# Designs tried in a protein design run: designed miniproteins, single chains, continued (5). Part 72

Each design is a single chain, and the fold is of that chain. pLDDT is the mean over its residues in the fold that is shown.

## One batch from the design tools (miniprotein)

Design m18483
Fold by ESMFold2-Fast:
Formats: structure tokens, sequence, C-alpha cells
Structure m18483 (fold): chain A 65 residues (1-65)
């Protein structure tokens, strides 16, 4: 289902974002922010507005640091 796909995308992207932050400091943080922002758009396209909003908020916070 679309909701199951959205959940898997969010889980994979959060896991990858966490690895990026740990591996490459500031550059990894910026790449993680981009990944989460792009995944939020995909979550929104799948109808999962709540997950999309949460991932976008995380992306914004990473970009502020």
Amino acid sequence: SAMEESKKLAEKSIEEAEKLVKQDGEKGRMEAARLLAMTSIKNLALGDRETAEELYKKAVELSKE
C-alpha cells in the first residue's frame, strides 16, 4: 500500500541521514538535510502528510546548525 511504501521510505531515509551526519560532519549534515527534504516530498505524494511534515522539520533543523 501507499502508506506502507511511505513508512519504508521514511525509515530508510532517516537511517541514511543518521549515517551521513556521523560520517562526514558538516557536509554530511547538509546532505542528510537534502535527503530528508526530498523524501518528505515523496511521502507527501504518497498521501502521508504527517510523515512528510515531520521529515521536513528534521531537514530544516539540520540546515540551521
Scores: mean pLDDT 83

Design m18484
Fold by ESMFold2-Fast:
Structure m18484 (fold): chain A 67 residues (1-67)
Amino acid sequence: SIEELQQRIEELKRELKRLDEELTELQNKYKQDPSQQVINQLIATALRKMGVEFEIDVLQQKLQQLQ
């Protein structure tokens, strides 16, 4: 339903905000202690963010088509 799509988009937007905050913290951590572990966390978090952004775009397009 339209309502379920809107709810899922809002949940993903909240996750996106959390991932942005986590990326900022990891970038600051990398500047203080540049380690492979921090690099790996940055890459994983950035990939997750891209996935969430893509899912939001797909669901928003689907919502627009149903209206």
Scores: mean pLDDT 88

Design m18485
Fold by ESMFold2-Fast:
Structure m18485 (fold): chain A 68 residues (1-68)
Amino acid sequence: MVEIKEEKLSEDELKITLIVEDKDLEKRQEAIINYKEKLEEEGYEIVDEKAEQLSENKYKVTILAKKK
């Protein structure tokens, strides 16, 4: 399961919060990588990334992205 929340911080800055939950580490990593690739294709660069464990198989990933 993946939950996505996008918050516009300014005209050129986004804060994205991903909640990724899966027993398979590879599936969790793919979800995060795919979203980051989508942001880069849309003209954003990743400025900061923070991961926080919420439970055994559930992680909160916060990404700060800035438009190039």
Scores: mean pLDDT 81

Design m18486
Fold by ESMFold2-Fast:
Structure m18486 (fold): chain A 98 residues (1-98)
Amino acid sequence: MLDEIIEEMRELISKEFKIPREAIDKLFEWLNDPSNSLLQVYEKAKKYLQEKYGLSEEEVDKIFSALFYVLLLPGIASALKWSKEEAIEFFKKHLKKL
C-alpha cells in the first residue's frame, strides 16, 4: 500500500517536470543518506538538475517541494485513513499548484 503510493507519486513528479524517473530516484537517494543535511541535499539537487537537465532554480524549488509531499503524504494518508486514490488525487492537485 505505502510503497504503491510512493511509486505513483515519483512517476507523477517525473511526468510533471519532464525529467527521467532515475533523476527523481537519485534525489531520494540523497535525501535518505544520513551523511547529508537538508541544505546539502538541496544544493546537490540544484546543481545536478541545472547542469544535467537545464532546469531553472524555480523548477528545482518546485521539485524539492514535491519531494517533501512524497515523504509526508503516505504517513498523513495512513493516519487519516485515506485510500490510495484519495492520496494520489490530493498529490496531483498540489503538484499542479507548484
Scores: mean pLDDT 80

Design m18487
Fold by ESMFold2-Fast:
Structure m18487 (fold): chain A 107 residues (1-107)
Amino acid sequence: MDEEIKKLIEEAIKAFENGDYEKTQELVDKANKLIDEKYKDNPEERLKIGRERVLRALDLHPVLAVYLLKQDGYTELAEKVEKAIIRGNVEEAKKIVEDYFDKLLAE
């Protein structure tokens, strides 16, 4: 994953942990704009970056991963991931994300 995008996600996680949702939204928006600008002509790479971003969030703060999926428009995927997290199974949540994006990348 791009180091600038990774740094923005890590900062967004810290803001979310501190209950600063306004700053979390700002940092997520900055990351999304950076992804859109860098990868606008490469949909496959953009999809890979989105995958890594969500998997990174699942490792650091699982609830933020659900938020990121919803913001990226993956509402049904976000619901499946959220249910796995509620069950206390972060490994299942990661597998759901990996299988979904791997399927999209194989098309």
Scores: mean pLDDT 76

Design m18488
Fold by ESMFold2-Fast:
Structure m18488 (fold): chain A 90 residues (1-90)
Amino acid sequence: SISEAIERLEKALETGDLEAAKEALKEILEELKRNEPSLEQLERILELAEQVLSQFPDDKELQKLAEEVAKIAKERILKIEEEEVKKLLE
């Protein structure tokens, strides 16, 4: 589940486990393709992806995965916010 993937990424960042972080980011990407996460989940995913970008600058694979995750999460957050604003203007 997306919640389990988020928890796994959090633990990987706490321990500096690069392999666990890569696995968790790949799981998050798969979950983002299959499911519509909540706004809270998307915001948490974005925070964690930005932390990966900051914490592991020398790992090219982690940087690419985190950039992709952050981009998708940010785009989905913006879409949700735009849809909510449109509902308020009706």
Scores: mean pLDDT 83

Design m18489
Fold by ESMFold2-Fast:
Structure m18489 (fold): chain A 95 residues (1-95)
Amino acid sequence: MSPIEKFEKELNELLAELDDKTKGQVEYYAGGGLGVVELGIFLNVSPELIEKTIENTIKELKELAEKLSGKEKEVVEKIIELMEKFKEEVLKYAE
């Protein structure tokens, strides 16, 4: 399974644990950078843009997490960890 396919599967599993309101907040704060299709396009055309997009998405999600509590905060923090891991995997292939 490719890094992008694995990331998409794991991201969708985490998003399924959130209520609709928190999912909407994640999309609102990180929508452009959280999209797997967009990350896949950047992966094919520019490693530098992928890294920057992932880092910007992580920053927005961290700001959202500070406003959340309980299970929703924990799940968003897991999404942040998944994004950081995905960044490392992407950089490994760019050399």
Scores: mean pLDDT 72

Design m18490
Fold by ESMFold2-Fast:
Structure m18490 (fold): chain A 105 residues (1-105)
Amino acid sequence: MLDEIIELSKELIELYIEKYGMGEELEREAEEAKKLLDEALEEAGVPEELKEAIYELVEKSGVAGMVAASFLLEVYVREKKPLEEILEETKKLLKENVEKAKKLL
């Protein structure tokens, strides 16, 4: 599950870089988002299990990890479901975003 989320996030980033040519700017935005991540997780009341998954994504996958983390947090805030269901919904949303991005290229 996490590996599939990482791969989809990487594909989405590659599509955005192809369209906008702004890989360095995306890295800068990801670094700024990292500074706000702890506050966002605390405010959302994210359980430790999901918090650990989010940190693992960010540490292992950089910009792709931040994209994955943002979708996971969004799904959790909307639905307040168990981790397994949040991962499935996040994967679905990423697939939809990848398909949408492909249509814009």
Scores: mean pLDDT 74

Design m18491
Fold by ESMFold2-Fast:
Structure m18491 (fold): chain A 75 residues (1-75)
Amino acid sequence: SAEEKFREYLDKILEAAKNKDVQQILDIVEEATNDPSLTPEQKQLLGRTASKVLEAIQNNDLEKAEKIVEEAKKA
């Protein structure tokens, strides 16, 4: 389902964030943006979530990155 795919992308973003893999986060967002099974709203939320996660890892705040992803999963 679109919801399952959306959660899978969020989980992938969090795993990349744990590894501080900025390029992997960007690659995941590109894949999600081109995924026809996701709604435009899900694509926008993924992009916003990834941007916030990138800011959190640049500040060495993994706890904040985890919270950002958890909040996105509830939306």
Scores: mean pLDDT 87

Design m18492
Fold by ESMFold2-Fast:
Structure m18492 (fold): chain A 100 residues (1-100)
Amino acid sequence: SEETLKRVKEAVERTGLKVSEEALKIIADYFDKLPLSKPPSVETIELFLKALDRLTGGDLSKDVVEAALKAIERTGVSPFALPGAEDLIRAEIARLLKEK
């Protein structure tokens, strides 16, 4: 949604992370598809973006972000509990990027 995209953009500005416009949209669409009662707060999105940055080695380009989000979905890990599953998610990201 437009509100989710606005919150993602605000979180990116607060973190100072370099995220492409296409990746911003993909992240917003990902949160909109989660079974949440309301959109996540800007603070929650900030924590998620920092974890995503760590998982991708600082590469928040469209293709890498898509692979990272797909890896999170495939591992069944909560997007709010990423630090507990970093190695598993990194392995799945590497596998997905190799398939492209």
Scores: mean pLDDT 76

Design m18493
Fold by ESMFold2-Fast:
Structure m18493 (fold): chain A 59 residues (1-59)
Amino acid sequence: GLTAGMLARQQRAKAELADPSAALERYNLDQGQFNALLQSIVDDPSQSEALNAQLAKLA
């Protein structure tokens, strides 16, 4: 089953997809690259920890 942490990371990814401006400014990524990573977290919350770690490496 999905843990509370996985669901929290999915919810955060949904929020950032709705308003990616601050995150794009921080990571200096184009919107397509950033949105693809966030969409992957939304689509598979079980991978959210690993995918969120990939986002952190881009900061």
Scores: mean pLDDT 70

Design m18494
Fold by ESMFold2-Fast:
Order: C-alpha cells, then sequence, then structure tokens
Structure m18494 (fold): chain A 83 residues (1-83)
C-alpha cells in the first residue's frame, strides 16, 4: 500500500472544507481512501491511501483537480510514500 499527502488552501475555512470534500470525492472515484484529514485555518491536509504508489498518486491528482474545481485557491500533491 501507499499514501499521498494533498494540501488544499482556500480563501476561508468554509471554502477549504468544501474544496476538501470535493477532493475526497475525487480521490474515492480514483480508487483512493481518505485515512486522515486535518484542518488549520484556511488549509486542509488530506492523507490518501491506495494499493500502490501509482494508484495513490492518481487518487491525489484527482483530489487536486476536484479541489480546484470547487474553488480552492491552491491544491497540491506534497508527497507519495509507501505505507
Amino acid sequence: MARAVVKITADSPEQARKAATAAGKGALEAGGRIVDASMEGNTVTLVIEADTPEQARRAAEKAVEYAKKMGAKSAELLDVFPA
């Protein structure tokens, strides 16, 4: 298994939560699972787990795409590592 870390920043905490929810949907559609979510001000950090590093990266890329579609100011894949 592998994990990916995605960081989502928005203009408000409410927008960050909406963007993170959309990101979670994107990750799930790509075969990822959300195993951790933390929020600090206008920023949400999601940890996505999948069966392989390539699947985790794909799920994270989908999460970033969905967060941006929901109006995130920035969304970024920070890391992919074995779990």
Scores: mean pLDDT 86

Design m18495
Fold by ESMFold2-Fast:
Structure m18495 (fold): chain A 64 residues (1-64)
Amino acid sequence: DKKKERKAAQTLTAAAIYAIGLEDEEALARVKELMKKLESGEITPEEAYEKALAILDELAEKEA
């Protein structure tokens, strides 16, 4: 589903930007790993989206 792939990619990009803003190198590395796995087909778009949301939640907690 191209819509799910786009949503996953956009969420990963948002997580990467947020991690860069917080200077969280570990979170950025995790996002880059997920992007590579999604591109290779090693994980599904749904799995990538869920994992990207988890990273965003962690980054939001660190900001607080």
Scores: mean pLDDT 81

Design m18496
Fold by ESMFold2-Fast:
Structure m18496 (fold): chain A 88 residues (1-88)
Amino acid sequence: SAAQEQQQLIQRARETLERALRLIEELKDKVSDESLAKLYTAAGIALRHPELTPEVAEGVELVEKNKEDPKKAEEAMDELYKAAEDFL
């Protein structure tokens, strides 16, 4: 049902934000505070717009895959924020 799908998206949104918070802690000395704030803000949007959860989760995963390269991690954070910008 649509209600079950909505609840699953909300749960995944919460898990996605928790993953973003762990990445922020890991990258706090390697990436700009501005990019970290963008990651947090974009990941948080999925809690208010659960339909965006799959796209937001994919963006957070891309940051995680690039965490060993600060420039690529920052670019991934900026792209995720830009995708979420219309919902800010």
Scores: mean pLDDT 84

Design m18497
Fold by ESMFold2-Fast:
Structure m18497 (fold): chain A 68 residues (1-68)
Amino acid sequence: TQRAVIQEMIRANREALMEALAKGDYEAIRETLRNWVREHGAELGRRFGVSPAAVKAAARRLYEMLVP
């Protein structure tokens, strides 16, 4: 379930995340994920049957995977 949530976050934000990574702009990565979870987290939680806390945890894991 968490893997599917992370995959959807990457799919939805691929261009923005790739651009930020190419620039080494880790604050842009954090802000992109934070804003996306704020706007779409409840919908994603309903779709995957997970709590809002689980969606936030998935976003944090994705950030930690992308940022050293």
Scores: mean pLDDT 81

Design m18498
Fold by ESMFold2-Fast:
Structure m18498 (fold): chain A 96 residues (1-96)
Amino acid sequence: MYIELAEKYIEQAEEHLRRAQEAFEAGDLDEAQRHIQQALDYLSQAQYYINLARKEAEENKDKEALEKVEELEKRLKEVQDRIRELAKRIAEARKA
């Protein structure tokens, strides 16, 4: 259940990142920043459930669950990196 919740929140973060990119390309920097904030909020929820899933998997010595947690941690980091890059581009565009 925690793994499924973490995946759901990562998917929500990815959707808001996609919307932020679309808003940025349309020149709507305020809308892009709003979607980045939503994506960050969803990633915080995902991190919370990843931490719970890791703890449960470690307590149960469940190697399959630990592998899924590690995949979700990598996916979360990839989304964080993409958000950081888009946020940098928005900040640079605001200086124009």
Scores: mean pLDDT 89

Design m18499
Fold by ESMFold2-Fast:
Structure m18499 (fold): chain A 72 residues (1-72)
Amino acid sequence: DIDRVEELRERLEEAAKAGVPSIELSDEEKALIAAVLARMEALYQELNLPEPSSEEEARELVRELLERLRKE
């Protein structure tokens, strides 16, 4: 299921590079994102990580959390 999230992230990054303001997400994709976000939030709290102070720090934090979830 993490592989599907990485595929979706890659699609979002390509859409952003192409200047597409949004991509249409299915209800299943939205549910998957919500579940992964909840899991990342739990992991973030468990690791006692500091709050990101910038967009760049937030992006790096999300990448780190996704990699940790893939290893679980």
Scores: mean pLDDT 65

Design m18500
Fold by ESMFold2-Fast:
Structure m18500 (fold): chain A 69 residues (1-69)
Amino acid sequence: MTKEEILAALEEAEKDATPAQREQIDIARLAVEEGDVAAARQAHLDLVLARNPDAPAADRARARAIAAA
């Protein structure tokens, strides 16, 4: 994922986020702004997986691959 794609995904996630998830989103945004794209990708992946605990293993593997790119 590019920096711009991560920021767009975090903005979309914030609309339906719990207070705890909003705190995680703010930390991820700060990491992107500081140039730590890897930390931002990991935080976004953790949020996606936490919101989709019943997601098929293939979808989880795909999300991890996208975050690693």
Scores: mean pLDDT 69

Design m18501
Fold by ESMFold2-Fast:
Structure m18501 (fold): chain A 56 residues (1-56)
Amino acid sequence: RVEEARKELEERTERMVKEQGLPKDEAYSQALVELGRRDPEAAAAIAEEIASKQPP
């Protein structure tokens, strides 16, 4: 569930960057907000996971 939502979030973010010219941070924030509207649990889990497991 969360994995699926994360893939969708990443795909939406990339699409916004490529299609709409948004910077990655802005696109990601917007995609996360929309995810939170339809699936607040998944959005919260993803945000917390990213904050906890920042890649090196």
Scores: mean pLDDT 73

Design m18502
Fold by ESMFold2-Fast:
Structure m18502 (fold): chain A 61 residues (1-61)
Amino acid sequence: SDELAQQWEAARQAARDEVDSIDDPRKRDIYTRALNELSLNNETTPEQGKEAARRAAEELK
């Protein structure tokens, strides 16, 4: 839906600032990659995507 697409665009823009605040470059890469992958998944909301990306980065996966 258009609303979902707008929410994902807003989440990506907000994530740019969050990525810049992450001290560990490995965590930055994991966060960015996870968010991009989840944004292509029609089953995931932007909020769920951001949470999953944070968890992935925190686990160093």
Scores: mean pLDDT 67

Design m18503
Fold by ESMFold2-Fast:
Structure m18503 (fold): chain A 62 residues (1-62)
Amino acid sequence: SPVVDAIRQLMTWMKQNKVPVDEMKEVVERMLRQLRNQGVPESDLEEAREVAKKMIEEYEKE
């Protein structure tokens, strides 16, 4: 999914640039709201949210 790929790239970039996990959560939620407003299907947004959640969980373990 292009939306999932975009979220994965955003998450990886934020981690590499030392963005705090709490700020990552806010950035992801803002991006998902923006994509929803642009007409991205809810199913793609839900998948992207789950991917971001799993990536954040892994980052919290490090």
Scores: mean pLDDT 85

Design m18504
Fold by ESMFold2-Fast:
Structure m18504 (fold): chain A 74 residues (1-74)
Amino acid sequence: SRSRQVTIDHWRQMVKIFNMPRAQQVRWLEATVAATTARRALSAQDRADIRDILITVYGMSQAAADAVLARAAA
């Protein structure tokens, strides 16, 4: 469960390197969260960190970020 920093840093680099449109970035992040949860459960800290990225890097509202996390982790 303590691989969050590597995953989060990877997502930040993908945004910077590929300059994806926001909608595409969100879809890619959903797929990444789903792949991560298939291997291990997300900790509360992982969810908080992903939420922060969705808000600060992807420009999402808190409610929208929570909805993405709920859908991707389900």
Scores: mean pLDDT 65

Design m18505
Fold by ESMFold2-Fast:
Structure m18505 (fold): chain A 105 residues (1-105)
Amino acid sequence: MAADLRAGMRAAIARAREEFAGRVILVAGASTDAAVAVARELAPEFDVLTIHRTSTAASFEVMRAVVMAETEGYGGVEAVAAGKSMETVVMTNREARELAERIRA
């Protein structure tokens, strides 16, 4: 299963990079620990990944905010779902650190 998930996610990423000249942001469906592990293993192939587990519609608003922040000054960006569920929100390592600092404060 993990190998199949990894192959599927990697193939989706490759297709997105072929079709879009802009920045590609990974959105991983993290309903299972296996999906989270695969997404984390693939994270070094992206500039932008921190996984937040949530199954609420509010997660899409957070995802949109992250995409908009990461595309400030860029034209044309695609958020690519590399899993079977849209329950996970992606943010940059920088944004994740900033968010962690705000939560700790």
Scores: mean pLDDT 46

Design m18506
Fold by ESMFold2-Fast:
Structure m18506 (fold): chain A 64 residues (1-64)
Amino acid sequence: SGSSLTLEQALAKVYEEYGEVTPERLAEVLGVSVPFASALLEEYEKAFNTSANEHAKKLVEESK
């Protein structure tokens, strides 16, 4: 959290702006490399047992 975007905030932002979370879009929003964003997505999906897109959609819908 802190003063920078969390991964959840970045996922929600990508989904809201683009309609789909991809490593390239996440890398752009977080200001990181595409391989690093891809690794973050893999760890996130493993931790939550769900796709990053499904979780990002839920985060955006719950923010209304």
Scores: mean pLDDT 77

Design m18507
Fold by ESMFold2-Fast:
Structure m18507 (fold): chain A 84 residues (1-84)
Amino acid sequence: REELRRLVEELVEQGLDPATAAVLAAIEVARALGLSLALANRVGEATFERLYEHAGGSTEAMQALSPEEAAELALRALEEVLRE
């Protein structure tokens, strides 16, 4: 969603790396959608898992992701949790 991408970009502008920004943005969007705190935290965890797997298990490679790429992975994680 456009809101998720916007939040990731805003957090990156505030000095966060794209992966951290994507996790926090995903949690905020989940809460805005009315998900419980537990489900919002699950979205954050799923976002981190997707970022980590996409980076091949490398934290350094995960930090090298673009904000747009990190936001796309966060969107997929949000969609995954919403299907559960």
Scores: mean pLDDT 79

Design m18508
Fold by ESMFold2-Fast:
Structure m18508 (fold): chain A 90 residues (1-90)
Amino acid sequence: SKKEKEWLKKVKEELEKKATESEIEAARFTKELIEERFGETAGRLAYIFTLLSLQKKVPDELYKLFQDFLQGKVSQSELFEALKKHLSTL
């Protein structure tokens, strides 16, 4: 939805403020790879998860949930709910 896209954009901007140029480049590369195979929303999520991973701010359980989402094992809404809950603790 438009509201979800705007929220992801805000999260992206906040994470970029704490990221190095090389971390942003790595996240963009991962986004392009995931987007080509799994679509635009998956690419945007891959960007965020890559930055969180590089900053050591993503627990293994949440990262596995993202991988399960890419494989169609969990819904987008479940992943967004878990990600929002995690980001509220940062």
Scores: mean pLDDT 84

Design m18509
Fold by ESMFold2-Fast:
Structure m18509 (fold): chain A 101 residues (1-101)
Amino acid sequence: NQQDLLAFVQKQIESNQNLLEDLRTLRDQAVRMGASTSVINQLDTLIDEVQSLLEELQEVKKQIEAGNVSKDLVLQIVGLALRQIGLEIDYRKLKDTISAQ
């Protein structure tokens, strides 16, 4: 139903906002530790990907609020959730790399 779908997307938005904050914190740490340009570029790419995901989540939220719920929109939401899992894995790998320096 529309209310459950809105609640799901809102939780995804909040989760991605938390990931963005974690990435910005990690980037600040990497800069202070004198991390390589390659590591900083990887963080900047990941930050950009999370920002892009947030924009797409906000757009699907607007479609749900407008009553424009299609099967394609639901599949898009599932795809965005899977993309977030991939970004969280990439974040953890970068965090481990920086912590090992």
Scores: mean pLDDT 89

Design m18510
Fold by ESMFold2-Fast:
Structure m18510 (fold): chain A 62 residues (1-62)
Amino acid sequence: MSREQLLEELDRLIEELRREGAPQDVIDGLETIRRRLEAGELTVEEAQVARDALLREVERLR
């Protein structure tokens, strides 16, 4: 997966989670991952791991 593709997926995921009423801290976490990935502070692999960890936390709370 390219950085551009992951940024697109993160944007889509954030929009979906906002629409579904996900906790604000999860949305903020995903936005932070997106900004760091865009700024080159995270690799694609690091961003994927961080995203997956947040999503697992959301699934656990539901």
Scores: mean pLDDT 81

Design m18511
Fold by ESMFold2-Fast:
Structure m18511 (fold): chain A 97 residues (1-97)
Amino acid sequence: DELLKLQRALLQALARYLLEKGLINEEVANGLLEGKPSDEEVLSAAKALGLDTVEKLKDDAAVANSVADYLKNAFGYTLSDAEKAALVATHRELAAA
C-alpha cells in the first residue's frame, strides 16, 4: 500500500525531528521509528496532519507546510526553510527504503 508506506515514512521523519529537538522522549520516538503504530493509528495521525492522499504526500510543499503548521500549533516551533527541506528529504529517503 503506497499511501500507508508514505504515511509511515512521514511519521518516522517527524519522530526523528521531534527527538532531535527534545520535543518527545526516546520511548515515544522509538515506538514510532520501530513501526509499532497500527495501520489505523498511522492513517489517523496522517489525517490529523492533512496528509491523507498519495498526491499530498508526494507534494514537497504540501508535506513541508502541513508539518510546519503542526509543529507551530502543537509545540510553538517555527521551521526554517532549510529544516522544511531536510524533513521532506528525510521523508523521501525513508519512503524509498
Scores: mean pLDDT 79

Design m18512
Fold by ESMFold2-Fast:
Parts: sequence; C-alpha cells; structure tokens
Structure m18512 (fold): chain A 62 residues (1-62)
Amino acid sequence: MPSNTYKTVEKIVLEIDPNAVVEEIGPYHFRIYVEDESLKEKILEALRGTLPPDAHVEVVVK
C-alpha cells in the first residue's frame, strides 16, 4: 500500500516537476526521476522539511 508519506512526497515533487516519477523503495527510502538536473536541488530542499533526517532520497535525471 502506498504510505501517507509517499502521497506527500509525490505531491511535493509533482508541484516542482509535473513529469517526475516517484518510487517508494522502502520506509523513508525514495527514488525520484526528473527531466532536468536543475530540479534536483529544489526537490531535495523541499523534502528535507518533510522527511526525517535518516530518510534516503535519490534524485536521478531521466
């Protein structure tokens, strides 16, 4: 089942990059595919305020 955390992450990511793909690999472990490398930092910054400090977030171009 997608977690409430996944839904929150997906909403934040899609507001920054509507073409992004969000994948929940495990609890507080996400991989995000973005079209543009310039969006990586925006996404990471937005998620730092939402996820615990031990969360793993990978942002990949393409």
Scores: mean pLDDT 78

Design m18513
Fold by ESMFold2-Fast:
Structure m18513 (fold): chain A 79 residues (1-79)
Amino acid sequence: LVDEALRLLEEVERTAREKFGERAAELYRALMAKEIARITGVELSSASREEIRRALEKGSEEQRREVVRILRKALEQLK
């Protein structure tokens, strides 16, 4: 689930960039990072791949499934 969540985050960012430009991609990445921090209870020092992976790995299986759910929803709304 960690790798699936990271893949979906990259897809959300890429889709936002393609449709609305770089600023939209940055905003979506920041919003998704904030949601991941909220769901996992892990503070993030940045929205980097490494920090997000760390938060996902510290989270429970249920929290990882919730992250995948919100990322899929964001991607569906962007398409």
Scores: mean pLDDT 83

Design m18514
Fold by ESMFold2-Fast:
Structure m18514 (fold): chain A 109 residues (1-109)
Amino acid sequence: GLIEQLEKLLKEIKKALAELKKLAPDLTSVIKAGERVIKAVEKAIEAMKKGKLSKEEQEQVIKLAKEALRILRDVIELIKKGELSVEKEVGYTLRLIGIELDLEEIVKK
């Protein structure tokens, strides 16, 4: 079901963030944004379990969680290649913040 899919995505996001923390512990902007996304996804899972979200809202939450995972994986790949510029770091951080805010808006009912 959608809850199980989101729980699996949360585990993958946590794994990607753990890899990022090990690889680049000084990348505090992206790390903190990723940690906030994890908390927002955890709140979304609890809202889904309580029947508070429509099917369309649940699908949007999954889409946002998938995007956060892609962002974290992209950042990890760029670091491994030595290609993470300050501009890219800021861009990815702002995208993760946007995902956190969108998740919080969906859950706020």
Scores: mean pLDDT 91

Design m18515
Fold by ESMFold2-Fast:
Structure m18515 (fold): chain A 60 residues (1-60)
Amino acid sequence: MVKEKIEKIKKQTEELLNDPLFIAMEMLKAAVLGESVTEDEIKEKIKKQAKEKIEQILKS
């Protein structure tokens, strides 16, 4: 069911937002590319990815 898939994505997103190693790795990757990003910017990108997945489920 669509609702169950959306809830699973929200749970996975919460886990990533609370994973300091994942956030640190994303910040390091940005730094290697010459970008200065904050932890909040990484969290926003994670949220955007989750939103895109939810939209694809709703439109598919």
Scores: mean pLDDT 78

Design m18516
Fold by ESMFold2-Fast:
Structure m18516 (fold): chain A 99 residues (1-99)
Amino acid sequence: GIKEKLQELLRRLEEVRREAERKGDSVTARIARKVIELIKEFLKDPSKRKEILFELEVELGLARIVLGIAKLIGDEETARLAERVIELTDEAIELIKST
């Protein structure tokens, strides 16, 4: 179900957060951490769906800015991590919208 899919996304986001932290990419790590917190909050209290979706869209926008900057400066590693945060956050938004 949707809960199990969101839990799998949390596992993948935690992997990205740890990799970003290990590589010193503090901005991507912060975005991943915030997305993780928002998904956990939704799972704990689904009545906050509207607020959580708004905040997830903000974090998605920030991740896209990070991706754009990383591509501009040739930071392939940050670009890869940001792209993964974007993909996982988009999937989480789609799943939460389907509830």
Scores: mean pLDDT 91

Design m18517
Fold by ESMFold2-Fast:
Structure m18517 (fold): chain A 79 residues (1-79)
Amino acid sequence: VKIKCTEVEIVSASLDDLRILSEKCPVLAVVALSQLPEEKARNFLQTLSEEQKQNLEAALSEAKLPEEKKQRIRKLLLL
């Protein structure tokens, strides 16, 4: 399934859908990760390459998220 660069209800999204979103709209992908349960977010991040993780790290600086949520995602990216 191909995801367009739009705000999506991510809680029910598959890991494959999240991967496509991270490739096309990394800023929306980090917003989505902030809304996911920690276990699902961790499982998704473990499927990514180091290059993809670096792209999400860059997107965190662009995303308008509270620092608390940014720190949570950054911690998961560093695992």
Scores: mean pLDDT 69

